# Ledger of designs, part 36: designed miniproteins, single chains

Each design is a single chain, and the fold is of that chain. pLDDT is the mean over its residues in the fold that is shown.

## One batch from the design tools (miniprotein)

Design m1236
Fold by ESMFold2-Fast:
Structure m1236 (fold): chain A 78 residues (1-78)
Amino acid sequence: SLQQQLQLLDDMVSMILQRSKTLPPSYQQQVADHVRQIREQTRQQLSQAQTRQQMLQIVQQGIQEMTRFYMEVVRKAS
């Protein structure tokens, strides 16, 4: 369901934000802002999805974008 897909997305947001607590404050803010932007874009795409398969692909892509960005910031902070 749409609700279940949004929950998966929100769980990933929470996980990334929690892990980002070890980063310097400027990087924490960068991660928070970008991850929230991806979450909102993914939510908008989910609202337009017509099939369960499309919803799964949209959420998968959103999670991958969030994770990729987080890992890039971690690399820069190291």
Scores: mean pLDDT 86

Design m1237
Fold by ESMFold2-Fast:
Structure m1237 (fold): chain A 65 residues (1-65)
Amino acid sequence: MLAELDQDTRNRFLVVLFKDQNPHPTVAEVKAAAAKVGVTLTDDEAEALSKAGSAAAVADILNGE
């Protein structure tokens, strides 16, 4: 679950997801980034993150804000 990730895992996920400076990652890119940090996402979770629209919005979702 996204809300159960520790801060280091969340930070690594954000770095991997946005390393190419793409503010609008696809669902496949979100899932690939999560897999690289050892996290399994559902299709619905990956879609929500892809629609967040910015790195800051993704971080807020991961922090449970």
Scores: mean pLDDT 70

Design m1238
Fold by ESMFold2-Fast:
Structure m1238 (fold): chain A 89 residues (1-89)
Amino acid sequence: DFLKKLEEEVEQILLGLEYYREAARAAGLEESAALLDETMEEIKRKYKESKELYEKKVEGWKEEIKKKLEESRKLAEEAVRAAVAALRA
């Protein structure tokens, strides 16, 4: 099922970001935690848009959803990299 796989991938991305957000908060890195929160909200927004595209079966929905998922992965990688750098400082 296409939607189930998308949900599972997005959930794993968000769980990873949540882990680093809590680590940043525990370390007193308020700016890093806020950036992780912002990144999580953007990924949730992209998932909501993807779900709407899937439900409506808009022409090209598979390609657009794949693009949004790739963008979400890139945002998560950049946010995690920044958080890890801040935690090591």
Scores: mean pLDDT 87

Design m1239
Fold by ESMFold2-Fast:
Structure m1239 (fold): chain A 109 residues (1-109)
Amino acid sequence: ETLYTHSHTIKFKKPMTDPKQRQKVLSDLAKQIIDTSGLKVKSTVTQPDRISVTLEGPNGTVDVILSAKKDSITVSVTADTPENLQKLSDAVQKALKKFTSENPELTLS
């Protein structure tokens, strides 16, 4: 059994040391990714500096894990098929471009 994974990173132009502001950015980004994907949410697990979302893909489930550090946010996409990975990675890239354009404290990496 093989899982396919791709990671995307955005950076804070200045370290975001406030954990509440960091968590809000993480939550807002997760919402943007979900909305951009157009997929149904099966589950969401929210932890400090981490949000894990499971979405219903056309050929199975896909997982999106957002992890925040003071200087960056990493979005990891994991899927059971290359097709689901590619579709979700494209949606994440579109969401990241839109999100960074609307949030000038962030930049694409």
Scores: mean pLDDT 83

Design m1240
Fold by ESMFold2-Fast:
Structure m1240 (fold): chain A 76 residues (1-76)
Amino acid sequence: FTKEQQDALKQNVDNLQKLADRISQSQADKEKVKEIQEEINNAKKALDNGDYEKAKEYLKKAQEKIAELLPETKFP
């Protein structure tokens, strides 16, 4: 992964965390919100370990779970 790709992954983690925080305040399905948070936390750990491929996989899983709760959500 390039420096630019690494920075993009870190930014995506931050953006998804902010989105998850907003969802957790309004969403009734608390268990699904917890699953989303677990995927984001796993992505953060993967980034800390330099495992960018794993970080990307966890972010994809988080986005898929968010889309299941909020199909109208747009991702970059």
Scores: mean pLDDT 76

Design m1241
Fold by ESMFold2-Fast:
Structure m1241 (fold): chain A 82 residues (1-82)
Amino acid sequence: MRAELSVAIDAASPEQAEEAARRAREVAEAAPGALSVDTIVDADAKRAYVRGLFEDEAAARAAAEAIRAALPEPVRATVQAA
């Protein structure tokens, strides 16, 4: 059953939010089972968001852990069945 991954990343600056979004997108797109990945940057809030659709919940959780490992910023991730 497909799963959605929602990630929020809090950055120290707008520039770091853009870099975090870029890095998180690269990691998510390279993750096994990734079907689609979108990113949004909120420069004023210094936040990056990643939304991904994955083949299953295990793939989505693995992608979330890969993003956490790749980024120095705090990562909040939620996985739900799609």
Scores: mean pLDDT 85

Design m1242
Fold by ESMFold2-Fast:
Structure m1242 (fold): chain A 74 residues (1-74)
Amino acid sequence: SLEELNKEIEEKLKNNTPVEILREAAEANPIPSMQKFYLANAKRIEAGEYTPAVERAIAAAALLNLELLKRKRS
């Protein structure tokens, strides 16, 4: 359900840094352009180019996209 998905995303955001989430999303995504997109955003976060709120939003979006990709392939 959407509520279960939101809870899982919230738990991952609490237990992992945005950079860790983006690197995991890159490794799990089979599409090269998406891998590069996640890794580029991880580098921008490491460079301090975003606020903490924006960092969390990017990480949350990556987790959501990864879960949707898993459901499409199943």
Scores: mean pLDDT 82

Design m1243
Fold by ESMFold2-Fast:
Structure m1243 (fold): chain A 79 residues (1-79)
Amino acid sequence: EVEKKIEEEIEKLTEEYGEYLYNKGGALSLEEAKEIARDVVLEIFEKRLTDEGGKKVEKELVEKAKKKIEEIKKEFEEK
């Protein structure tokens, strides 16, 4: 169930990253923050897996998404 596990990681990462963006984003609504987070997570996740164009993604977003992806993976491995 690799596809299901990846989708669950993306959803959880999107929720956490979206909440993070909402808290620091100032004028963003929670829904807008989650939509932005999902788009960013999907792009970074895809490029992280293939490593074909990840360098073009903003470094701050890449670093945040990398940390969140690793945190989510560690949480699933621990639990």
Scores: mean pLDDT 60

Design m1244
Fold by ESMFold2-Fast:
Structure m1244 (fold): chain A 57 residues (1-57)
Amino acid sequence: MPPLSKRQRAAAASALLGGHSPETVAKTVGLSPETVRRAIEQLKEAGISAEEAAGAV
């Protein structure tokens, strides 16, 4: 499984902290909604907090 980029991690954090849909965040940061959804899943599986992920921005 490829590692998350800084941008992918930040997008996932924004969705989790703000309650935004993956589609909305993906449009804002220029990623696909699928990429944002996968990033959210990976953060949850790794036990990384949304605040820690946001700090990578």
Scores: mean pLDDT 71

Design m1245
Fold by ESMFold2-Fast:
Structure m1245 (fold): chain A 64 residues (1-64)
Amino acid sequence: SAREQGERYRELGAEAFEARDIDAAIRYYTLAAEAYASTGTPEGLAQAEALRRVVETLQRLRAS
């Protein structure tokens, strides 16, 4: 399901972040946000929004 795909990508994003692979973390968290948003549920949309905020933060970190 889209929720399960979102959870898998979120886990991959967290692993990449722990490994200090910021580019991979951005990519996986973006994929997770897309999967959660595709559920159309209030919980999925809230998770997608939170992950987009994380991506924005990581993009700023990468730019500095």
Scores: mean pLDDT 88

Design m1246
Fold by ESMFold2-Fast:
Structure m1246 (fold): chain A 90 residues (1-90)
Amino acid sequence: SELDKIREKAEEIMERAKKIGQEIADNPFATEEELKKMQELMDKMIEVYEKLEQAIEDKDIEKAKEYLRELEKILEEIEELYKEVKKKAE
């Protein structure tokens, strides 16, 4: 179903974000400011993910799509932060 595909994409986004968070935490060149920014992005992502899960339970496809788009945007910010942290190690 469309909701199952949305759930699968959201889970993939969450797994990718968690992996990046761990990579940043394990990077010796990551600053406290960058670690705090990652925490803030993860907190926001978890909040949106909980809203997405509720929309899926309610079978609200339109809201589920909106929250999935919000998760994708937060992941883009996380990926940008990760690129900045990785450049310091090069």
Scores: mean pLDDT 88

Design m1247
Fold by ESMFold2-Fast:
Structure m1247 (fold): chain A 74 residues (1-74)
Amino acid sequence: SMEEIERTSELFNLSYKALEAIREGDYEKAKELIKEAIEKFGAEETRGWISGIAAAMRDPKAEEEALKLLEEVE
């Protein structure tokens, strides 16, 4: 469905941008993006996407930092 595609695209973009922000050292931006993703889609689904994208990026450190921020705002 269109709603499903739109939801997936938005959550992917928020999660990807959050990981990129962490990689650039912009933790305030990363926290804001993670908070928005949680508010719209929930913590569990956001965690899953962050882990999946970080794995694709081969960046376990960015994943660790993103998940710490997620726990802080949850």
Scores: mean pLDDT 86

Design m1248
Fold by ESMFold2-Fast:
Structure m1248 (fold): chain A 70 residues (1-70)
Amino acid sequence: FEEDIKELEEAIKNEDFEKIKKLLKKVLTEYNLEQQIQAFDAIVLTLSELPKEKADEIEKFISETIKEIE
């Protein structure tokens, strides 16, 4: 789990949208609610380290990806 969170953080920092989507799908389908909350906390923290314009773009992508999975 920790390895997947680290990969997700790196994917966000690198703007690797395909990898973000893959890891986000894995988090939502293979991990329990507690782990999903931890993953979203890590996402929010990582986004806070980016320029606002990029953070908003990635946040929108993540939101849209979650809707596709549900």
Scores: mean pLDDT 78

Design m1249
Fold by ESMFold2-Fast:
Structure m1249 (fold): chain A 92 residues (1-92)
Amino acid sequence: SSDVATFKRLIENIIKAIEAGDDFALEVSLSLLLAAASIAALAAERAGETEIAEKIRKAADEAAEAARAKDIEAIKKAGEELIAALAASSTG
């Protein structure tokens, strides 16, 4: 499976956790998203794609802020930006 497919599933799991009111599932899914985004950003940076690495980190931070606010529309937007940055990377 591509990194993009993995991130789509993580964003979906965050949204489902918020809709269910499951704070534990939300914390787990968000922690997994942030860890995966950190790895993807480091891979992009190692490939010389510094701008893409910065976009991945920014979108992941925006997704985390939106998740903490339980703002589903903001999570969807940050998720789209994260997926676009990952798709532009030679490593994802």
Scores: mean pLDDT 86

Design m1250
Fold by ESMFold2-Fast:
Structure m1250 (fold): chain A 86 residues (1-86)
Amino acid sequence: SMAEEEQRVLDRIKARLRATIARLLDPATAARFAARLDAVRSIDQLEDVLADIERTAAAVLSREDYIELGATIGVARISLAVLKLV
């Protein structure tokens, strides 16, 4: 059930990211990233989406909003790093 545990962690990360993105990014950009997150099935795919979210956020968000989104991404990256240790 390692695959089931990994999928549960990915689903939790995706849910937190969708919530933060919906609040901080414009609706069209948030919808595009939400669709990409919904398509994610692996750690590598999620890391690619996180990198794109971070680059987009750096270009469009205020410093305060960037720090908030950055914190959510940071927690996601820590969770993914822990999964890789298994």
Scores: mean pLDDT 86

Design m1251
Fold by ESMFold2-Fast:
Structure m1251 (fold): chain A 99 residues (1-99)
Amino acid sequence: SMLEEAQKKLAFAVAEALRKAGLEETAEKVEEAAKKGKFLEAEKIFAKETEKEATMLDKYLEGKPEESFTPEELELYKKGKKIVEALKELGEPVVEELK
């Protein structure tokens, strides 16, 4: 029950991070899976729906300059960056509460 409560809080933090990045439909899918106790499904939804954003973040970290991105790639990179920033802000309080 403690682990399930932790997983639920983390899934809701992930959904809120997705909303802040403008991915509201994905956020709703993650929340719905979490409400049903399907935490692995929530994780799979997150991974699949953010794959393009993750790819752009990886390219940036590998040294591809922001100026070399197409307008579409730049928007994906910006969304990925917002997700990571929001997860840091929302995830830290949840992790601390579980200690």
Scores: mean pLDDT 79

Design m1252
Fold by ESMFold2-Fast:
Structure m1252 (fold): chain A 73 residues (1-73)
Amino acid sequence: MSLEEAKKEAEKLIEEGLEAYRRGDRETAKRHFQKAANLLQDAAKTKEEQKKLTDEFSRRVQEGMARLQGRPV
């Protein structure tokens, strides 16, 4: 899997995870988020790239969850 393919798959998983979280299905949300994180980690070849992808992933998940709760991040 290329980095671009991994990013696209991770984006889908993050969206599915946020939808599950909105429904109150926290276990399904956690599973989707974990799979997305693993895909990005596996696709990154350098520590710098891995950190950047992980930081972007964490920010997107936190922002999405905060929007559902009405809380600033």
Scores: mean pLDDT 77

Design m1253
Fold by ESMFold2-Fast:
Structure m1253 (fold): chain A 100 residues (1-100)
Amino acid sequence: MVELSFASSSLTVAAGGSADVELLLSEPVTEDAELVANLYDENGNLVATTSVNIAKGETSGTLTISGLTGGKTYTVKASLYNKATGKKIATSEPVTITVK
């Protein structure tokens, strides 16, 4: 079974900047996939979604998160989907983003 994890257990980013977030897969994808990250504010509201394509045979993907407000804390959670079927392959544990 493919496990999806963030390369870092926590992230710190500058206000108004962007952060590249790396996701790691325990096994290569067997078909082309899409990695989707959802960003939630401290109240649990979805504030942003970003995605990147993961080609067949790849074991990692990098997502860019931007537009974060200084002094806030966000939660990011990523899910991996098969591109042809739309079926969810894996979901990460959530990671906290602290904005300075």
Scores: mean pLDDT 81

Design m1254
Fold by ESMFold2-Fast:
Structure m1254 (fold): chain A 67 residues (1-67)
Amino acid sequence: DLPELIREIARELGIEVTDEQAEGMARAWRDGSLKDETSARAAGIGLGLKPEDAVAIYRALVERLGP
């Protein structure tokens, strides 16, 4: 469950995310929209996340799941 992993990562990083934000980031990861820190920042802004928080979540996803 990718949204659950994102919530877990956010909790570890001290970042508050809503279920909608976690689902949005998970969707962006699955559809290939999260390609780099720039695209992660843009996706995060679209979801109402701080740009730095979106990038931190993206970096943790790359570390755990990719490539």
Scores: mean pLDDT 84

Design m1255
Fold by ESMFold2-Fast:
Structure m1255 (fold): chain A 112 residues (1-112)
Amino acid sequence: ELPEELRKVIEKLEEHIANGDLEGARQALIEAVRLLRKYLEEKLGPDPEFQRVADELIEAIEKGDVDAARANFARLQRLVLEKLREKGVTPSEELRRAFVAMGEALDALAAA
């Protein structure tokens, strides 16, 4: 269900986390947020709040502000789940896996 580009980035993110490659995990996480935003905008339609929260998440990750990154990630997840609920769409297994991998990446970055 997720685009192949996004699936590959999530797999790469999982590999970087498993190997303790925090810089690789950071770069893959930023790319995952960008691709996820694009996919969801195409599927659910554009939303200025969703775009703003995704941009704030990317900025926080780039700056190493782990508290801001976690807060914006939690908000992004809530917005995505709310939009899916409004459309009567159940989150896919691939989307759930992507959110888990992204959360684990943030936890790894925070622990460093």
Scores: mean pLDDT 84

Design m1256
Fold by ESMFold2-Fast:
Structure m1256 (fold): chain A 87 residues (1-87)
Amino acid sequence: SRELLEQAIEELRKAIDAIKKGDYKAALEHIERAEELVKQSDASPIVKRQVLRFLETAKKAIENGKYELALEALQSAIDVLEEALKQ
């Protein structure tokens, strides 16, 4: 559903805001909610694979204190989802 992808983008924007505020626990929770929304969506298998790979990269980056890498990965995930919505 378009609505699930839009909600996933909103969760990822909240994750970015949480990282910028130093709330890494909240960032991980928002990423996990976005993962669930993407998995439940009707997006193509390739879009799901690309997004989930970026979200896994972001989670590992946060766990290792690589916050700039996490922000880059989250933005890449948002870009893929926004492109999927332009269909």
Scores: mean pLDDT 91

Design m1257
Fold by ESMFold2-Fast:
Structure m1257 (fold): chain A 87 residues (1-87)
Amino acid sequence: SAEELEAEIKRLGREARELDEQIREAEKNGVVDLEGYERLIELLERIAELARELYEQTGDPLFLILAQRAEQEIREMRERKERLLEE
Protein backbone atom coordinates (compact mmCIF):
# COMPACT_ATOMS: atom_id res chain seq x y z
CA SER A 1 0.00 0.00 0.00
CA ALA A 2 1.00 3.66 -0.37
CA GLU A 3 1.09 4.02 3.45
CA GLU A 4 3.49 1.05 3.75
CA LEU A 5 5.77 2.53 1.05
CA GLU A 6 5.77 5.94 2.81
CA ALA A 7 6.60 4.27 6.16
CA GLU A 8 9.49 2.35 4.55
CA ILE A 9 10.85 5.54 2.90
CA LYS A 10 10.76 7.31 6.30
CA ARG A 11 12.53 4.37 8.00
CA LEU A 12 15.24 4.23 5.30
CA GLY A 13 15.61 8.04 5.43
CA ARG A 14 16.28 7.91 9.19
CA GLU A 15 18.82 5.09 8.70
CA ALA A 16 20.54 7.06 5.91
CA ARG A 17 20.79 10.22 8.07
CA GLU A 18 22.28 8.25 10.99
CA LEU A 19 24.78 6.53 8.69
CA ASP A 20 25.80 9.84 7.03
CA GLU A 21 26.45 11.30 10.51
CA GLN A 22 28.58 8.25 11.44
CA ILE A 23 30.59 8.59 8.20
CA ARG A 24 31.18 12.32 8.85
CA GLU A 25 32.29 11.66 12.45
CA ALA A 26 34.69 8.93 11.28
CA GLU A 27 36.17 11.34 8.67
CA LYS A 28 36.73 14.00 11.39
CA ASN A 29 38.86 11.38 13.19
CA GLY A 30 40.84 10.52 10.02
CA VAL A 31 38.97 7.25 9.31
CA VAL A 32 37.52 6.52 5.85
CA ASP A 33 34.37 4.35 6.10
CA LEU A 34 34.13 2.91 2.57
CA GLU A 35 31.61 0.25 3.69
CA GLY A 36 29.48 3.04 5.17
CA TYR A 37 29.53 4.88 1.82
CA GLU A 38 28.42 1.69 0.00
CA ARG A 39 25.60 1.11 2.53
CA LEU A 40 24.48 4.78 2.31
CA ILE A 41 24.35 4.58 -1.52
CA GLU A 42 22.28 1.34 -1.25
CA LEU A 43 19.82 3.05 1.14
CA LEU A 44 19.46 6.07 -1.17
CA GLU A 45 18.93 3.78 -4.21
CA ARG A 46 16.13 1.98 -2.31
CA ILE A 47 14.55 5.33 -1.32
CA ALA A 48 14.62 6.43 -5.00
CA GLU A 49 13.00 3.10 -6.07
CA LEU A 50 10.23 3.33 -3.47
CA ALA A 51 9.59 7.03 -4.20
CA ARG A 52 9.16 6.26 -7.93
CA GLU A 53 6.77 3.39 -7.10
CA LEU A 54 4.79 5.71 -4.81
CA TYR A 55 4.68 8.34 -7.60
CA GLU A 56 3.29 5.69 -10.01
CA GLN A 57 0.59 4.74 -7.45
CA THR A 58 -0.45 8.28 -6.36
CA GLY A 59 0.56 10.67 -9.18
CA ASP A 60 1.83 13.05 -6.46
CA PRO A 61 4.79 15.06 -7.87
CA LEU A 62 6.32 15.33 -4.35
CA PHE A 63 7.39 11.67 -4.64
CA LEU A 64 9.03 12.34 -8.02
CA ILE A 65 10.95 15.23 -6.39
CA LEU A 66 11.94 12.89 -3.52
CA ALA A 67 13.29 10.32 -6.03
CA GLN A 68 15.26 13.03 -7.89
CA ARG A 69 16.74 14.35 -4.61
CA ALA A 70 17.81 10.81 -3.62
CA GLU A 71 19.46 10.40 -7.06
CA GLN A 72 21.36 13.70 -6.58
CA GLU A 73 22.56 12.53 -3.13
CA ILE A 74 23.73 9.22 -4.68
CA ARG A 75 25.82 11.20 -7.23
CA GLU A 76 27.31 13.33 -4.43
CA MET A 77 28.15 10.24 -2.30
CA ARG A 78 29.80 8.51 -5.28
CA GLU A 79 31.89 11.65 -5.93
CA ARG A 80 32.95 11.82 -2.25
CA LYS A 81 33.88 8.10 -2.26
CA GLU A 82 35.87 8.46 -5.53
CA ARG A 83 37.86 11.43 -4.16
CA LEU A 84 38.77 9.42 -1.03
CA LEU A 85 40.02 6.53 -3.22
CA GLU A 86 42.19 8.95 -5.30
CA GLU A 87 44.04 10.17 -2.15
Scores: mean pLDDT 87

Design m1258
Fold by ESMFold2-Fast:
Parts: C-alpha cells; structure tokens; sequence
Structure m1258 (fold): chain A 58 residues (1-58)
C-alpha cells in the first residue's frame, strides 16, 4: 500500500502546477511520484532540480 505522505503526486496536472510541486519536492528533498503516461516536463524538471522520480505503471 502507498502510505507515503512525503511523496508529491503529479499526474495529469497543469504544467504550472507540475513545476510548483516538483520545485517544492526539491526544496524539501522529497521524491516525486507519477504514473505512466505523464507529461514530458515531469522528468525534465525532476532532472533540473535533482529530484528523485518514482514512476508507477497503472
């Protein structure tokens, strides 16, 4: 079961909100959780800010 309140879930969000959430994850040193398929901006921003990306196949 996913019992991880420290993960930020970013699938199917507007690009502006994705940016805000990934930046917040980077500032708090938290991983980002997303599902396939996802917006290509998600891995780009995760790499840019050095955030660990966890991808779920749903």
Amino acid sequence: PLDRPDLLYVPNLPSTLIRIKIKAAADNKRPVLTENPYDPIVPELAEKYGVKLIVLDS
Scores: mean pLDDT 66

Design m1259
Fold by ESMFold2-Fast:
Structure m1259 (fold): chain A 73 residues (1-73)
Amino acid sequence: MLSEEEVRRLIEGLFSPDEAVRRAAIARLDRLARTHPEALRPAIEPLQRVVLEDPVESVRKAAALVLGRLLAA
């Protein structure tokens, strides 16, 4: 079962100074979006911020794909 605490930790990971941590958070959110899209609604606004503000283009693109899945669900 996906917990609110796990979602909160993933959202925190999206804004880590470590690029690897941000990528790992996005990858985990992508997997969870396929099984638990409703539980990831709190991640929608944080993902929009990553798409707009992340310094790394590939991180922004990855976040945009997850955001697209959540908005289509």
Scores: mean pLDDT 84

Design m1260
Fold by ESMFold2-Fast:
Structure m1260 (fold): chain A 83 residues (1-83)
Amino acid sequence: MEELEKRARENIDRAVKLLEELSDKHPLAKQAAEAARSRTPEGLARGVALAVEMIETSKDPEIQEKALEAARLLVEALNLLRE
């Protein structure tokens, strides 16, 4: 139980860091990071949706790589917190 919550938290923190690194490159990055920082299922799902929109709206390989990794980490965190 506690180990899964710790892993979820670490995944969220890493996703937030990746999204914050993109804040100067994409207008949705800050919103995605703020949604993920809420650590609620709704916030995590919103963070994933915003990260996917960043990938679809940008051809920048850094945005594609970091937003995809952030989305993956947030999906894993959402699944780990699902009872």
Scores: mean pLDDT 84

Design m1261
Fold by ESMFold2-Fast:
Structure m1261 (fold): chain A 120 residues (1-120)
Amino acid sequence: MDDLRARIDAIVDRALARISRVVDPDTHERIAAIIRRETAELIADVEEAFRNKSSGEEIARIVERHMAKIHMRVLMEVQDLPEEVREAVLEIVNEMNLEIAKAIFEEYERRTGEKVKLVR
């Protein structure tokens, strides 16, 4: 459904705008490529899970797996930058991930009437 994709794209665009103020343009381009690729894969997996009427637990696991992957890949890209810059980028990514999770879980609740149970 285009509404969820549009909402996630807006969240990503806001996060990337914040990151662009903290890192150089080349680093920003690499981070943007990582985030856009990984969020596209997340959206595809979530859309498939919704089509298959998957449980909230399975959707939560999909979201958590992709968020861990985004965090790890961005961390590897910024690992050689000053600690203050690295911490700022990772905080923005964490906030972006939480907003994306909220959007997906709200869409699940809208479709099923049930809340997503968070499993670790």
Scores: mean pLDDT 87

Design m1262
Fold by ESMFold2-Fast:
Structure m1262 (fold): chain A 60 residues (1-60)
Amino acid sequence: MAREELRKTLLEEYGLSEEAVDNILLSLDYFGWDPEEVLEPIKRVIENGRATVAELRAAA
């Protein structure tokens, strides 16, 4: 369930490509991490990255 929720969030809310989302999910499977435990940290990393990109775009 958490895996599908993470996939939908990355695709629909963050607009990542299916390839990028599949790579993220494959990495979680490879390391044996629970999607529920990593959902919030991953969201934070993406949000911080998006904020940085938005600041760079505003400056450019």
Scores: mean pLDDT 69

Design m1263
Fold by ESMFold2-Fast:
Structure m1263 (fold): chain A 96 residues (1-96)
Amino acid sequence: IEEAEEKAAQGKAALAAGDYDAAIEHFQAALDLAEELLKSIESLSDEEIERLERIVQEIYDALVASKDPRFDALRKRAFELSVEIGVYQLKRAVLK
């Protein structure tokens, strides 16, 4: 999770600097890490799941602001991951 947070922060910094190639590389790495964490989401604590949701949401929000088509695939990935995490949290909440 810390590695995904670091990559997301690096991506946001690169995007703010106008370095879109670096932003894409860092955001791809962050989303790849988030996808791996999602595969084992049942083993994550509530705090870790909240952190994962925050990472994915922050990436999505940053990418939506750019509107550059180079980010289309990353926006789609971030949106899909956000939905999956949200669905898991809802299922977990109603199961108890």
Scores: mean pLDDT 75

Design m1264
Fold by ESMFold2-Fast:
Structure m1264 (fold): chain A 81 residues (1-81)
Amino acid sequence: AMDDALYRRAVKELPLAADRAIAQGDAESLINLAKDGREVAEKLESLGDTEGAETVRQILADAAQRSPDPEARKAFAEAAK
């Protein structure tokens, strides 16, 4: 199995990364972050960390509402499912 601690740390760092990408205004970085967040949520579920996966999805949903770019908003909203 993958190191569960690495994925738990990603949950803490994801909101900070989203804040930085929003401040940068780089839609490509935001879209890539949405994809990474979805992958982290999927990995957490595969490791049995359902609460961690749900936390990541809530972070992605928040980022969707905060993102200024329509493509980035759509990417985060889709990743949060």
Scores: mean pLDDT 77

Design m1265
Fold by ESMFold2-Fast:
Structure m1265 (fold): chain A 89 residues (1-89)
Amino acid sequence: EKIVEEIKRELEALVQAVNAGDEDAVRKHLERIRKLVQEAINSDLKPEDLLKIAELLYQAAERLKDHPDVARELRSLAGLLILKAFEKA
């Protein structure tokens, strides 16, 4: 469950960076989120935990809908988690 909290913190930092217009911070937080999502997929998490992370990514994408490139990336990562959760079910 520690990885869920880490992703949640990184998503909050990403939203703040986007709202501040800090492109360097946005790129760094997106890279950290990609790494954490890949680790979640590789760490053999339960389907419920993968879906929990996907929900957090979708919620962040909705908050960032006026920033389509970032929102699209987050939805893409959420889709990978949902696919992995269903493959493990």
Scores: mean pLDDT 85

Design m1266
Fold by ESMFold2-Fast:
Formats: C-alpha cells, sequence, structure tokens
Structure m1266 (fold): chain A 90 residues (1-90)
C-alpha cells in the first residue's frame, strides 16, 4: 500500500540518520581520546623539544576543529533526514 511504502522510506531515512549520529558519537569520542593522548605527548616533549611540542599542539587543535566541523555537518544531515521521515508520515 501507499502507507507501507511511506513507512519503509521513513524507516530507511531514520536508519541513515541513526548511522550518522552513531558516527558523530564515535568521532567525538575519538577526538577526545586523540586530544588527551597528544596533549600528554606534547607535555612530555615540551622539555626535550619545545618546537615539536608546539607543532604537535597546533596540529592537534587543527584536527580537533576539523572534526568538530565534520561532526556538526553529520548532526545537521541527520536532523534533515529525521525531518524528511517525519514529513512522509504526516
Amino acid sequence: SHMEKLKEKAKELIEKANELIEQARRDVAQTGRDAVRRGAEASELQKKDPEKADALMAETLAEANRRVSETREKIEQAKKLYDEAKKLLE
């Protein structure tokens, strides 16, 4: 039926949105772990090679900022997919 097709389409959109949210969660967790690890590495490196420590911190910040932007895009895409699914079921 028409309603069954709309429900299946809505389910596909919701599953896609859920995948994006789960990927975003993993990306946030990994970004946090990377920041802690590289922060510790930079701290240890500071007394031995301050220039390399500073470079590592700069790179870590740049990667964190990039991942935050990518995570935001995934969340916004997931929101659009949820909204599309909701409209199909109205």
Scores: mean pLDDT 88

Design m1267
Fold by ESMFold2-Fast:
Structure m1267 (fold): chain A 62 residues (1-62)
Amino acid sequence: GKKVILVRSKNPEEGRKLAEELKKKYPDAEVIITDLSHEEALALAQELMKEGKEVILASVSL
């Protein structure tokens, strides 16, 4: 299965920086940056996992 880095951030710049750091650790992972709520991000992560993907969920708070 493919790895996905799912970053939740209200600030696009901070989300991008966190995604970049995680991408260094998981270079083959797909990156998704979103401003979804924690609940919605968890639901998306569960859907991706059902598709056979491994999800790394990270969050930035303002």
Scores: mean pLDDT 81

Design m1268
Fold by ESMFold2-Fast:
Structure m1268 (fold): chain A 62 residues (1-62)
Amino acid sequence: KKLTPDQDIALRLTSGVLLAIGIPREKIDKIVEETKKRIEENASASEVVKLMLKILEEEGLL
């Protein structure tokens, strides 16, 4: 599923923040892939960030 530019920017910035705070790259890659599967076509940048944080919590990384 192809992301909008705003969704892609939110995904990339959030991934960068997670990497900076010490989340392992392989876990970030899993969160990104899961976010791409669950994201709605009309989701805002803030909804992308919230979904990524929810998945991070589900993985026990928060």
Scores: mean pLDDT 81

Design m1269
Fold by ESMFold2-Fast:
Structure m1269 (fold): chain A 84 residues (1-84)
Amino acid sequence: AKEEEDLKKFKKLVLEFIEKGVSPQEQIEALEKNLENFSGEAKKLALSQLARQYALLEKYDEALKLAKEAEDEVLIERIKEKLK
């Protein structure tokens, strides 16, 4: 129940970002504010989304740290390619 509810909240938040054209910086602020409200898979997805936004701002070291916390292997490899 909580895990499914947290996943729905995360997906709704991301959809809202798309619909409103929210900038990477504003997405980071919203995700960091709500991160403690997510658990399990939803928290990993939120950390992965945070990492992607930091990468869009070319903050690759921060993005890599977050991608590792999210255990997002594909994203980790993509960020490492940018850092070389």
Scores: mean pLDDT 83

Design m1270
Fold by ESMFold2-Fast:
Structure m1270 (fold): chain A 100 residues (1-100)
Amino acid sequence: SNALAMDPIVATRARDAIDNSMREITPILRKNLSPQNFLDAMSDISDILGDTLNSLRSPSDLPRAAEEAARQVRDLLLEKGVSEEAAEEIAEIVRRNAES
């Protein structure tokens, strides 16, 4: 029921943050994962970003939700054997796109 109360401006900003993050993350994932693990990671990251960012009530919630999404994405990538450096680069992309 809370998802149905999301403001259209907040929804647009969340969608832009997801789209921009995925666009920038994609080439980094391709360099750091096998083709099969890349496809699985792309799907998992998209789901994390959707779950964390598509339930916001105000624009001020977006940076907090993006930090949570960034933590979950980093943990997922570390579990998949991605380096701490690459995982943190991807987490920073998620945080930065939420600030726009």
Scores: mean pLDDT 80

